# Designed miniproteins, single chains, continued (4): the designs that were tried, part 27

Each design is a single chain, and the fold is of that chain. pLDDT is the mean over its residues in the fold that is shown.

## One batch from the design tools (miniprotein)

Design m12974
Fold by ESMFold2-Fast:
Structure m12974 (fold): chain A 78 residues (1-78)
Amino acid sequence: MLQEIVSLTSAASILAVGAETNLKLGNLEEARENLRAAEELLRRTEELAEKTGEEGRKMYEFARRVVERARRALEEAE
């Protein structure tokens, strides 16, 4: 479970950073796809975070902040 949450939150964070990078490069479509994928992974980890210890919750919160930052960047680019 903890290793699963690490894998999912890491993937979500990488995709969220990818969304911001693609947005800065002008690849808006790819940025939106990366953000959508990151949000899907983050939603899957939310239930797991509730079943893990403090470490799992901290990993989820970190990934959530990275995804939220990417979402805001995309919304501001409208």
Scores: mean pLDDT 82

Design m12975
Fold by ESMFold2-Fast:
Structure m12975 (fold): chain A 81 residues (1-81)
Amino acid sequence: EFEDPRLREMYRLAREALTRAAAGTDIPQEELDRLAREIALLAWERFDRSLPVRELVRLALFTARLPPELDVDRVLAALEA
């Protein structure tokens, strides 16, 4: 678990977006949770922390390596929903 509330919110947003985008795929939830953690940490460590949490997650998604079953555009659309 993360101690920083903004890092926890980035993890929550990434996890929800990835889970929605992965609907209908055979990707296990454990893998999606791991990927969400990696995205949240990438956002927290590499980008300006004064940016909104959704924008930080969005920037991290462009640098993260997603599984081929996940369409990044679908993940981005789910993040905005």
Scores: mean pLDDT 78

Design m12977
Fold by ESMFold2-Fast:
Structure m12977 (fold): chain A 86 residues (1-86)
Amino acid sequence: VDKEVLELEIEIAMVLMGVAVLKLILPKIEDEEAREKVEELVEEAEELVRKAEEAIKAGDLEKARELIEKARELVRRAAALADEAL
């Protein structure tokens, strides 16, 4: 197994764990506008993870890393919005 591929897969798993936690919190956000924005960021992060997995399969590890970094930032933004809304 390529060590770099394994490290990227671990990063993807961490992003997906963040997404799972945010989905668990989503029904507890009473502010509808904040809830919708968190949901949008989560969906965009999942799409970026899907594209990152495709990039890994294609051997484009640089692109995969960029997509994972973007997904992590979206999860961070979603978590901050959820925290403010709780």
Scores: mean pLDDT 86

Design m12978
Fold by ESMFold2-Fast:
Structure m12978 (fold): chain A 70 residues (1-70)
Amino acid sequence: EIEKKVEELKKEIEKNPSAEKYRELGDLYDQLGKHNEAAEWYEKAAQLEKDPVNAALWLIRAAVSKIAAS
């Protein structure tokens, strides 16, 4: 189920990338235990995010995922 959501979301990102979609992909990778990949997607979400508060939140999630991967 999570793998199917990842596949569907990746197809959506190919058509129209957004901070929200990258953040959602990070959440899905964290659920799969792929914490390093989750961190990469959160960092991409932060780069596209126009709201500095939301960007900071995505960077915090990326840091937490990296700690979980260690």
Scores: mean pLDDT 84

Design m12979
Fold by ESMFold2-Fast:
Structure m12979 (fold): chain A 76 residues (1-76)
Amino acid sequence: SSEAESYILGGELEKQRGHLETAAELYKKAAEIYEKEGDLKGAAESYRKAGEVYEQLGKYEEAKEMYEKADKLEKE
């Protein structure tokens, strides 16, 4: 999806700028769009990106939630 891809690119740019919270939100938005479209691999990869950013923020519970969502999608 061009929309989901745009959110991934936005997240990468915000991460580069040091806006980690915004980057995580954009990666989550991309994951939700991929999931709705049935792109389970794209969704899983996007949730992992969000989890990595939450880890950098020290938000370990949010990171865990993102990784668990990704793992569930990858097993399908």
Scores: mean pLDDT 87

Design m12980
Fold by ESMFold2-Fast:
Structure m12980 (fold): chain A 67 residues (1-67)
Amino acid sequence: AGELVGQVAEEVLRHGSPEERALAYEAARAYFVDGDRERAAALLREVAKTSSDPEIAARAAEAAELL
């Protein structure tokens, strides 16, 4: 789960819009800093819904489901 969260955040930081990057940052922070898996999952679902990249969207959805 953590590996996939980190990979999604990294990809969004490289290729995402500013809005997508903010959501990915908040999701990573919720998971890695706060230990809030439920909030991280909610934020990752939002990334999946807003991402213009189908691969990033699919991986974000998968990461949220694994949390």
Scores: mean pLDDT 78

Design m12981
Fold by ESMFold2-Fast:
Structure m12981 (fold): chain A 77 residues (1-77)
Amino acid sequence: SKLEEAKRLLEKAIEALKNGDYQTAIDYAKRAIELAKDDPVLVGKAYAILSEAYLQLGKLDEARKYREKAIETFRKA
């Protein structure tokens, strides 16, 4: 299912974050959002991963943007 694939992509994104592969984490998290559009928990988790990856890359405006999106998405869950 799309939700199972989105969950698998988020697991890969977390592994990429742990390995310092921040761009790979961003790519997996964005793909997970596309598959899990209507699941606020999975979308919120993906935004949290994007926020952390952008923070580690020093992209502070993107990090703040995705942090705000994660909070807003979890609020609607």
Scores: mean pLDDT 88

Design m12982
Fold by ESMFold2-Fast:
Structure m12982 (fold): chain A 83 residues (1-83)
Amino acid sequence: MKVKVTVTIKTKSKEQAEKIAEMLREAGYEVEIKEDEDGNYIVTATKETDRPLEEARREAESLAAMAKNDFGAEEYSVQVEEL
């Protein structure tokens, strides 16, 4: 069964957003960066995988936690969907 993983990260600087995007791309995610109306940067990363849902979720949560702890991200969310 395939699962789709979406990681959404909010940060205050373009430099932080670009570093977070590089980390997520290295982990096999497709990443887009958008500026919101308040001048924050939203990093959205998506990945489809045949891995078990809980393993995919754990990887995504670990990467999101790194974004917060190492790169100063303000907020993050992780969503995992069965396809």
Scores: mean pLDDT 84

Design m12983
Fold by ESMFold2-Fast:
Structure m12983 (fold): chain A 69 residues (1-69)
Amino acid sequence: SLKEKVEEMRKLLEQGKYDEALNIAAEALSEATGADPELIKKTIDFMAKKYGKKEVAERLIRALEALAG
């Protein structure tokens, strides 16, 4: 579920495992939106370069929480 993926991302963030957290976010967003996984990954990579991996992971947690309800 989206809730379980969000909790996993939070734990990875606490461990400094930002790449792993972003990978889970990409999978969750693709499943939730029906968007192309490659487009999602490209967008996340762009955002990570602009804002930093930790900031993007935190933003994606908030977005996934909103999608979960």
Scores: mean pLDDT 84

Design m12984
Fold by ESMFold2-Fast:
Structure m12984 (fold): chain A 62 residues (1-62)
Amino acid sequence: TATGEEILKLAEEIVKLENIVPLTEEERKLVEEAQKYIEEGNFKKAYELLKEVKKKLEERLK
């Protein structure tokens, strides 16, 4: 699916958030799982995992 560009944009947003608050062990695990799904071509699951990481980071910034 045409989610590669969406995944890249989401990853960039996560990197920007990491400059403010470091990833937890659980969030790092989710990023590693997302990388595996990208390598398998399962962009839908990769996107869902990265979206969850972003949500958790945003919640900790509040």
Scores: mean pLDDT 78

Design m12985
Fold by ESMFold2-Fast:
Structure m12985 (fold): chain A 75 residues (1-75)
Amino acid sequence: SEMEKLKKEIEELISRANELADRAEAQGRWDVLAKAVLVTIEAAITLNIKNVEDQKEGIKRLREKLDEVEAELAA
C-alpha cells in the first residue's frame, strides 16, 4: 500500500538522521548533532500524519533538512 511505502521512506530517513547524528557526535560537531536529533523528532511526528499528501510533503521537507545537515557536517 502507499501508506506502507511512505512509512518505509520515513524509517529510512530516521536511519539516515541517526547515522548523521552519530557522525556529528564522533566529530564533536554538537551544533550539527542537535540539528540531526531535531530531524529525528520531526520524522517521528511525520509517521503520525494520516493524510497521504501531507505525509509526502513532510517526507520531502525531511529530505531537504537532512541534505542541509549532511552539507553542514561536510563543511
Scores: mean pLDDT 87

Design m12986
Fold by ESMFold2-Fast:
Structure m12986 (fold): chain A 79 residues (1-79)
Amino acid sequence: DAALQAGLDALAAGNYEEAAAHFEKALAEDPNNVTAWTLLGIAYAKAGNYEKALEYLEKALALDPNNALARAAKEKVRA
């Protein structure tokens, strides 16, 4: 997924708003993409928007309750 990769590149560069936009595009293409929901949550957490981060991480966990990255990211936002 080109949008997912572009989001990961933006996230690695510290461009969290750009990363979120790319992950939103990936979700427009596949709304069941657990990785995209998880990374969108992480991007918002890194941007300091913990409310949106938790919302998107809960979306990921609703699709895959055993997703280790989403679980770890949600725990880090809470603690």
Scores: mean pLDDT 85

Design m12987
Fold by ESMFold2-Fast:
Structure m12987 (fold): chain A 84 residues (1-84)
Amino acid sequence: SEAESEFIREFAREVRGESKVSLETLERAKKVLEKEIEELKKELEKYKNDPSTPKSKILAIEIVIKLLEGEKEVIDKIIEEVEK
């Protein structure tokens, strides 16, 4: 939330100066993140079903998924702000 707010502020400042980021680019970035999250969730399922997988690896993948989901939420908010 706090990091998201900082990113949105910095991004808004940059966009106001350059005006070179399109909604199509942001929507494409969102779709890429959605696909990466889906693929990581499938890998996580496979690792959870493999007894040889270290618990630390499972936790690391779960953290990465959570971070990517956070990035997707930030992009959604940026798209909403750019539409104004």
Scores: mean pLDDT 76

Design m12988
Fold by ESMFold2-Fast:
Formats: sequence, C-alpha cells, structure tokens
Structure m12988 (fold): chain A 82 residues (1-82)
Amino acid sequence: MEIIEEDLKAAEELIEEAKKALEEGDFRKAAILLTAALILLVGAETEMELNGIKDEELEKRLKELKEEAKKLIKENDEKAKK
C-alpha cells in the first residue's frame, strides 16, 4: 500500500511541475513530466489490480490524477503544434 501512495505522490509532484512548465511555454519539459506521471499512475493501477487492493480513496485519487494528466497532455500537444 505504501508503494502505491508513494507513486501517487510522485505523480502529483510531476503534474504540478508540468503545469509550471506548460505555463512557461516549455512544452517539451511538460510533455516529459506528464508522460512520467502517467507511467507512474498506470503502474500504480496495475499493482492495485494484481494485488487485489481495494481502496476507494486511492482509486478515486488515481482516477482524478490520470484524468488531469491526460487533459494536460492534450493541452500541451495542441499548444506545441500551433
């Protein structure tokens, strides 16, 4: 359980850093940070599934972070292309 919480916290920190990079127009840095965050979140989700971990609060937090990361990736891609 502690490993999942640690991965979620790391993903939150990466998303926060990515938001700052995106605001500064550093789209490459934002893309790298968001990709790293998404990898951690997918890894945490997979670990929860493989170990039968049923924690409603962790599941909710994971879902919210994944949706935020995906939204920011799309925004970053749109701004970087144009």
Scores: mean pLDDT 81

Design m12989
Fold by ESMFold2-Fast:
Structure m12989 (fold): chain A 77 residues (1-77)
Amino acid sequence: SQERVFEILKRRAKELREQVEKELGDVEPLDIPEAPNAIVALQLAVSYFQRALLQRDREAAGKGLAYWEQAEKLLKG
């Protein structure tokens, strides 16, 4: 179901965000274009967090954090 996919994606993004914070420390969210919905924002957050961890890329970490924050705002209404 769509709800199940969303739940899995949100959990995956949260786990990766916590790992980025642990391995790269404090990174500020960067400016990013607005995603059309929370699911796309979470998918982009996951993608950027994976790049950040694999390449030790702080810019990717900042973009991932920005998409994570955007997804949280979209989920709150």
Scores: mean pLDDT 84

Design m12990
Fold by ESMFold2-Fast:
Structure m12990 (fold): chain A 62 residues (1-62)
Amino acid sequence: MKLSREELAQVLLLMMAGLSEEEAEEAVARGTHREAIDRALAEGRGNSILRTAAEISARYQD
């Protein structure tokens, strides 16, 4: 367990998208969190939460 505060935020986002804590931690550690989110979207996992998170992320970068 070597998560920074930024990585912990990504773990929480992935968990809200329907991933387990273990899956989210591994995805962040591998740097594949964006791919994991895209896959969850394609599979319809946590649709409402994932849509909201994606929209917030887009706004935050602006």
Scores: mean pLDDT 66

Design m12991
Fold by ESMFold2-Fast:
Structure m12991 (fold): chain A 88 residues (1-88)
Amino acid sequence: GRVEELLEKALEAIDKGDTEEAKKYVDELFELGKEAIKKGNIEEAERYLEAIDEVRRKALEKGEYEVALHAGIQEGLLRIMIAVEKLK
């Protein structure tokens, strides 16, 4: 689905060394994760969280530290948002 398509594009951008494109796809994953939370779809939000985490790990592996930091910040924020929503 959409999460898998955006994940693949982010990973491809990392492999190409395209920092700005990789960050753009991370931003899209994060925004869609937030939309899933707003809709009450926690399972979908967790899939976006897992995708951002995979991008972060791949960026670290490839030495793309700027992408890894960007993804790590958004992963942390989305994780907190999911945790808060689960309390409702």
Scores: mean pLDDT 89

Design m12992
Fold by ESMFold2-Fast:
Structure m12992 (fold): chain A 74 residues (1-74)
Amino acid sequence: VEESRRRIPREEAVALVRQYADDLVDKAIANKYSRSEAASLVVATALYGVGLGVPDEEIRAIMREASARLDAAL
């Protein structure tokens, strides 16, 4: 099963995805990305989270927070 010998612990994977999302949001805001480009970054972050085995609830929370920050700044 997927619990056996993963390099990145689940808690660390969640932290990495959150850090990745925040970095992408900051870059989108700093570079004045379009809403479409910013939305693509949120989707990419979700896929990254899925790939690392992050729980769906955490991915949804990260996506919601990223979208809210982008909507407020763009």
Scores: mean pLDDT 75

Design m12993
Fold by ESMFold2-Fast:
Structure m12993 (fold): chain A 55 residues (1-55)
Amino acid sequence: MDKEAAEVFAAMLLAIGTEPGEAARVAARALGKSEEEIERMVREAERGADPVELI
């Protein structure tokens, strides 16, 4: 999945009520991010970062 598609995917997950940390995890995994990058993005999203901007 490319970065633009992953950003749209994260935005859709948030729109249906998915928690920011879970939206970041699912989109980052779909983008092929490493486990370490996924964990970092999840922590940032849980602290209030926009999951779409983290992609």
Scores: mean pLDDT 81

Design m12994
Fold by ESMFold2-Fast:
Structure m12994 (fold): chain A 80 residues (1-80)
Amino acid sequence: MKTIKVRFTVNLPDSATNDEHKTLAEAVIAEKYLEVTRGLSEEAKKKVMAAFEKGLADIYKQINDGAKVVESEVTVEVEE
């Protein structure tokens, strides 16, 4: 088994709406997903996606709570 641990950090512009902040966070997470899942099986990618969805939910909570910088960390175990 391989353990994938990823930390997300997103700086939120003061002039942007919460929806724009969420779009920015989604883009950052999508890029990180592509980086960490390169060369993994489709089943492993599904497990990573589920973990990233939980991380995104945490980031959404931080955005809704008015955070200017949001951070989340996800850990997932996949088979190689």
Scores: mean pLDDT 78

Design m12995
Fold by ESMFold2-Fast:
Structure m12995 (fold): chain A 72 residues (1-72)
Amino acid sequence: MSEKELLEKLKEAADYIVLAKTEESKEEAEKYLEKAKKLIEEVKKNIDKLSPYAQELLELLEKELEKLEKEL
């Protein structure tokens, strides 16, 4: 997987996290978080291919995901 593909996956994960934060239905929010989590896990398997900037973005998204999972 290329770095460009990994960055696209991180962007998709960020979009799903935003959808989960704005969704009033807990069931639908959990589905968006599950999609974000799968994308983040795929990127984590290729962390050595990420630029320092992309690694920082990954860390921020993981923290936000963990926070939202605890709140739901």
Scores: mean pLDDT 80

Design m12996
Fold by ESMFold2-Fast:
Structure m12996 (fold): chain A 79 residues (1-79)
Amino acid sequence: MKLDISEETLERIKEAIRELLERAREAAEAGDLAEAARLAAEAARRAAEVAEEAGDEETAEFFREQARRAEELARRLEE
């Protein structure tokens, strides 16, 4: 699904999660998909917090759902 995210909220989200996304990418490149999924979940949780603070409840709910899915994926990848 595509969300109508304001440019201001999107920029704040990008700034808040930049380091986490870099670490997730490095973990994925190293073949540690479980760690990459955990870092992606943490980034999604941070994005939800920023969106909620900005008053964008729909975007916050979207990222909370993405965080839950990424956490489930991480657990499955670890067996």
Scores: mean pLDDT 80

Design m12997
Fold by ESMFold2-Fast:
Structure m12997 (fold): chain A 68 residues (1-68)
Amino acid sequence: GSMMREEVKRTGENGLKAAEISATSGRAAIHELEELKKEAEENGDEETVEIAEKYIKELRKKVEEMEK
């Protein structure tokens, strides 16, 4: 529902900020978002799944760029 969507957005935004200074923090945010995405998939919340996937993709790119 709405609360899970807000949690995904908050986790994604905080993860992106943390990933600017730490790849480890970025990876932790990815793991948390993957768990939230799985829960949203189990609940049939396709909108929340899509938002989580966008943040996961963006975080994975940022972490990869920092490690290169």
Scores: mean pLDDT 82

Design m12998
Fold by ESMFold2-Fast:
Order: structure tokens, then sequence, then C-alpha cells
Structure m12998 (fold): chain A 64 residues (1-64)
């Protein structure tokens, strides 16, 4: 429902914010990779929510 969609979008925004913070504080390649991973995970969650109700299946690429 709409509440679950809103919760997933909030989680997506949280993950992107956390990943960006980690990138700002990153001092090692491993920390950079973790930050990027969190951002990509957040984007993936937002994309999944967008695609669940509005985008044709042919436009969905979950694997890149």
Amino acid sequence: GAAEAAARLAEARRLVAEGRKLLEEAKTPEEVARGIGLILRGIGLAADEAFAGRVPMSAIDLKG
C-alpha cells in the first residue's frame, strides 16, 4: 500500500544520506566502496518503488 511505498522511499533516502556521509568521511578504498554501495542500494530501492506501479517491464534493469 501507500504506507509501505512511503516507508521504502524513506529508507532509500536514508541509505543515500548515510552513503554520502560515509564518502565524505572515507579515508580508505574500502570505506569509499561501502559508501557507494549504500548509495546504490538506496537508488535501487527507490527505482523498485517507481517501477512497481508505473514503468513498463522493458524499462526495468535490476542487474545493469
Scores: mean pLDDT 73

Design m12999
Fold by ESMFold2-Fast:
Structure m12999 (fold): chain A 56 residues (1-56)
Amino acid sequence: SKVDEATKRAIELAKQDGIEVPEEKARKYAEELLKENPDADVDTIALGAYERLKAE
């Protein structure tokens, strides 16, 4: 649930910057971030995933 919401938001953020990403890739980064900080909210995870997607 939290990973799914963060994945969706990260994809939306990437789209705003003209970056198209596979959902699997965005979800992978969201899962990694949640494992690193289980207490992180959806927005924090989404922004972190978006930064990783943007850096590629």
Scores: mean pLDDT 80

Design m13001
Fold by ESMFold2-Fast:
Structure m13001 (fold): chain A 75 residues (1-75)
Amino acid sequence: SALERLQQTQEDHRRDGDVHQDWSLEQWIEFYELGAEKAKEVAELYRKAGDLQLAEDNEYGAEVLRKVAEELRRA
């Protein structure tokens, strides 16, 4: 689930001493929403460049990040 993935990410960040270890749920939602928007922009650039594989990979990544943010908003 999105919460399990977030929890694992928080544990990884805590293990590495990262600045994200104490992020609020709202900050994580914003992070994933921004990531989804950026991935969509990157996908569009790859489509215009003719790199369909990288475009599809980034479109899929954007969809995953958007779904994570949506699931976190429901929690």
Scores: mean pLDDT 75

Design m13002
Fold by ESMFold2-Fast:
Structure m13002 (fold): chain A 95 residues (1-95)
Amino acid sequence: GAMAAAEQAAKARELERKFLEEVSKIYDKWREKIRQALKEGKSPEEIEKIRKDFYKEMLKVAEKYLAEARAQGLPADFIARLEKDIEYLKKIIEK
């Protein structure tokens, strides 16, 4: 039987909602860590380490959601968006 496009779209929206919730929590956590480090006068090297650790945590979450999206057979445009985010995070971490 044909799968309804609406069903795949609904699954993609639910996965995107969960992804954005996890991303929001990570942003709040790392925003506070960076703010405190700057307030305490941490070195540029220490601040850069905190930023890289943040991007590494973001990469792990994005890879987790990409794997889930692929496992569920979600729409190609949704998968491409996650792949683009992962590629961007990898470029930041490599530097």
Scores: mean pLDDT 82

Design m13003
Fold by ESMFold2-Fast:
Structure m13003 (fold): chain A 57 residues (1-57)
Amino acid sequence: NAEKKAEEYIKKADEAEARGDTVTALQYYGNAAIYYHKAGDWEKAQELIDRAAALEA
């Protein structure tokens, strides 16, 4: 359940990034990381945090 929501947020983040909306993409990556954390998937949560950090302002 939480893992599925994380995947939905990643998809929305990727779509926002594709249109150049970095602020919206960062918000969705943050939400996805929270849901992976709730699912107990620390590794995927950390990957999303690192990916968000790689996006420049």
Scores: mean pLDDT 80

Design m13004
Fold by ESMFold2-Fast:
Structure m13004 (fold): chain A 64 residues (1-64)
Amino acid sequence: MTEEDEERALESIVEHYQTELGLPPEEARRRAEQNLEAMRYAKKLLDEGKTPEEVGLEIRRRLA
């Protein structure tokens, strides 16, 4: 994923959290950053040949 793609995804997630969940800008950005990192990590694991089920477990462990 390129830096532009990551930043674009981050801004979309921030806007979603602010408009749909009513989160303050700081909290929305914090959650968006954590989700972007998790998505990037998930892609890395899939590229390494892990199954979607294994990726789901690793993401839950990392974010818990």
Scores: mean pLDDT 72

Design m13005
Fold by ESMFold2-Fast:
Structure m13005 (fold): chain A 101 residues (1-101)
Amino acid sequence: KIEELEKRIEENPDDYGAWSDLGDEYFKRGDYEKAIEAYKKAAEADPSSTADLLANMGDVYLAAGKYEEAARYYRLAAEKAREQGKDGYAKILDEMAKKAG
């Protein structure tokens, strides 16, 4: 699956869906560094998804046992969600930050 996603990205580097899916696949395999890199590329391709991608990075840090970084990324995601008018989502992300740190 990763090989297919890498091919899609090679053919279209702006494929937000491929970058996001690549992040998910690296996360599932425990390759946290590559997961974070892929999510950052996805956010560059679709800035409207930044809150979701920051939350995904929080999940990666949480799985890696980096609780302070997880809390930080959930708070950043909550801030971006509020900037986008997604107050309900921001509240959920603030709760995730409190549980992580």
Scores: mean pLDDT 82

Design m13006
Fold by ESMFold2-Fast:
Structure m13006 (fold): chain A 68 residues (1-68)
Amino acid sequence: MLLLSEAQAEALVNFTLGVMRGTLSPEQYQQYQQQLDAALARYRATRSAEDQRALLQLVSDALDQVNA
């Protein structure tokens, strides 16, 4: 698996937050925003495949909530 650049990871998080902002309650949005920001910060610090997988899983879970 190729690692995302920091710019790609940021773009993915920003896209996910944009989709959620129009759909979720303020409380749900804040919770996911905090989780995504934390996962992104961790990936920036470690640049590991494990932390990339965790970030991608969280994005997937957040988008599934929008489509539920």
Scores: mean pLDDT 81

Design m13007
Fold by ESMFold2-Fast:
Structure m13007 (fold): chain A 97 residues (1-97)
Amino acid sequence: GSAMVESDWSEPVAPGEKVTLSVTLTVPADLGDAYVTGILLGREVGSDRWEVLATRSTDQPVKAGETVTLTVEATVPKDAPGPYQFRLVGVATSLPP
């Protein structure tokens, strides 16, 4: 395979509140050494449109068979019109980001 994807979803988070999301993934042996990218997505509850809020990748490849945990904090602005939902996606790819 060319990629491995894992994700974590938040409960709805009220304006001014924060949540911590974590995704754990193991680099597949068939992928070889891989770059791991974390993508934080957010949406207002009730919206079907996700926005990319943050992206971070490893500077060096992670070895095949190794496990990586990505952790991120997400905060809803105090002035947000309602609660937000967040999703953290971890992706392992054989190509640099």
Scores: mean pLDDT 78

Design m13008
Fold by ESMFold2-Fast:
Parts: C-alpha cells; structure tokens; sequence
Structure m13008 (fold): chain A 62 residues (1-62)
C-alpha cells in the first residue's frame, strides 16, 4: 500500500529527493503544497525527516 505525503511548497526539493529514493512519485504541485505517493514501508522515515524542518508536513492513507 502507498501513503500520501503532503508538504509545503518550500519543501519540494528535499521531499523529491527522499521520495525518489523511496520509490515514490509526485502527484501534484502548486504554489502552497506538494503531494507525493510513497511506499508504506518507507513513508514514516520520509515523513519524520521532512517534519523536522517543515512541521506542516502531513502523511495520510492514499
């Protein structure tokens, strides 16, 4: 199963790097937020890393 990761637009470059390494993909990007799909087994690690710098980061079921 995959998880949906939502991050602020400013997190895009870092989130993209982590998501690509985890085998995930970009869903959408706008001026305020970016959404990715991340494999469930990697989702918590990616989320925890991003949340250190962007507390607005969210993870939810896809």
Amino acid sequence: MKKRLVVPAGAYERARELVEKAGGELISRDEHRVEFLVPEDKAEEVYAELKKYWPEARIEDA
Scores: mean pLDDT 83

Design m13009
Fold by ESMFold2-Fast:
Structure m13009 (fold): chain A 68 residues (1-68)
Amino acid sequence: MLSIEEMKELLKRAAEVARKQGRTDLAEKLQEIVENAKSKEDILKYLSSLTDEERAEFARLVGEVLAE
């Protein structure tokens, strides 16, 4: 299980990839999670506010980040 610091680093990297791919909307939402989440529970609450499409795209971006 990832620490909050590791989760925030992953979210930040995913946001950077999203911006490069023109998904600035998703990148901004991921950046808000990085800036505002205080706990793992907060991160999960923010992620639960994403649409099904945004969650699917986030999972794909995480896969790209981890492959690099």
Scores: mean pLDDT 80

Design m13010
Fold by ESMFold2-Fast:
Structure m13010 (fold): chain A 79 residues (1-79)
Amino acid sequence: SLEDVLELIERAIKLPEELAERAKEEPVEEEEIEKVKEEVEKVIELLRRSGAPEEVIEKIEETLKKAIEEVKETNKKME
C-alpha cells in the first residue's frame, strides 16, 4: 500500500541520520557503516520495485551519501 511505501521511505531516511548522530558521540565501526548502507540500498530496491518516484529515491541516496561522509569525517577526527 502507499502507507507501506511511506514507512519504507521514512526508515531509509532515519537510518543514515541516526548513524550520523551516533558518530558525534563515539566512533562508528566500518562494519556498522556498511550494514546501514546495505539496509538502505535494500529499501531503495524495494521502493524502485514499488514504483516510487525517482525524486524520492534520489533524496534517499543523497541523505545516505551525506550521512556516510559525515560519519567518516567525524571518525577521522577522533583518530
Scores: mean pLDDT 79

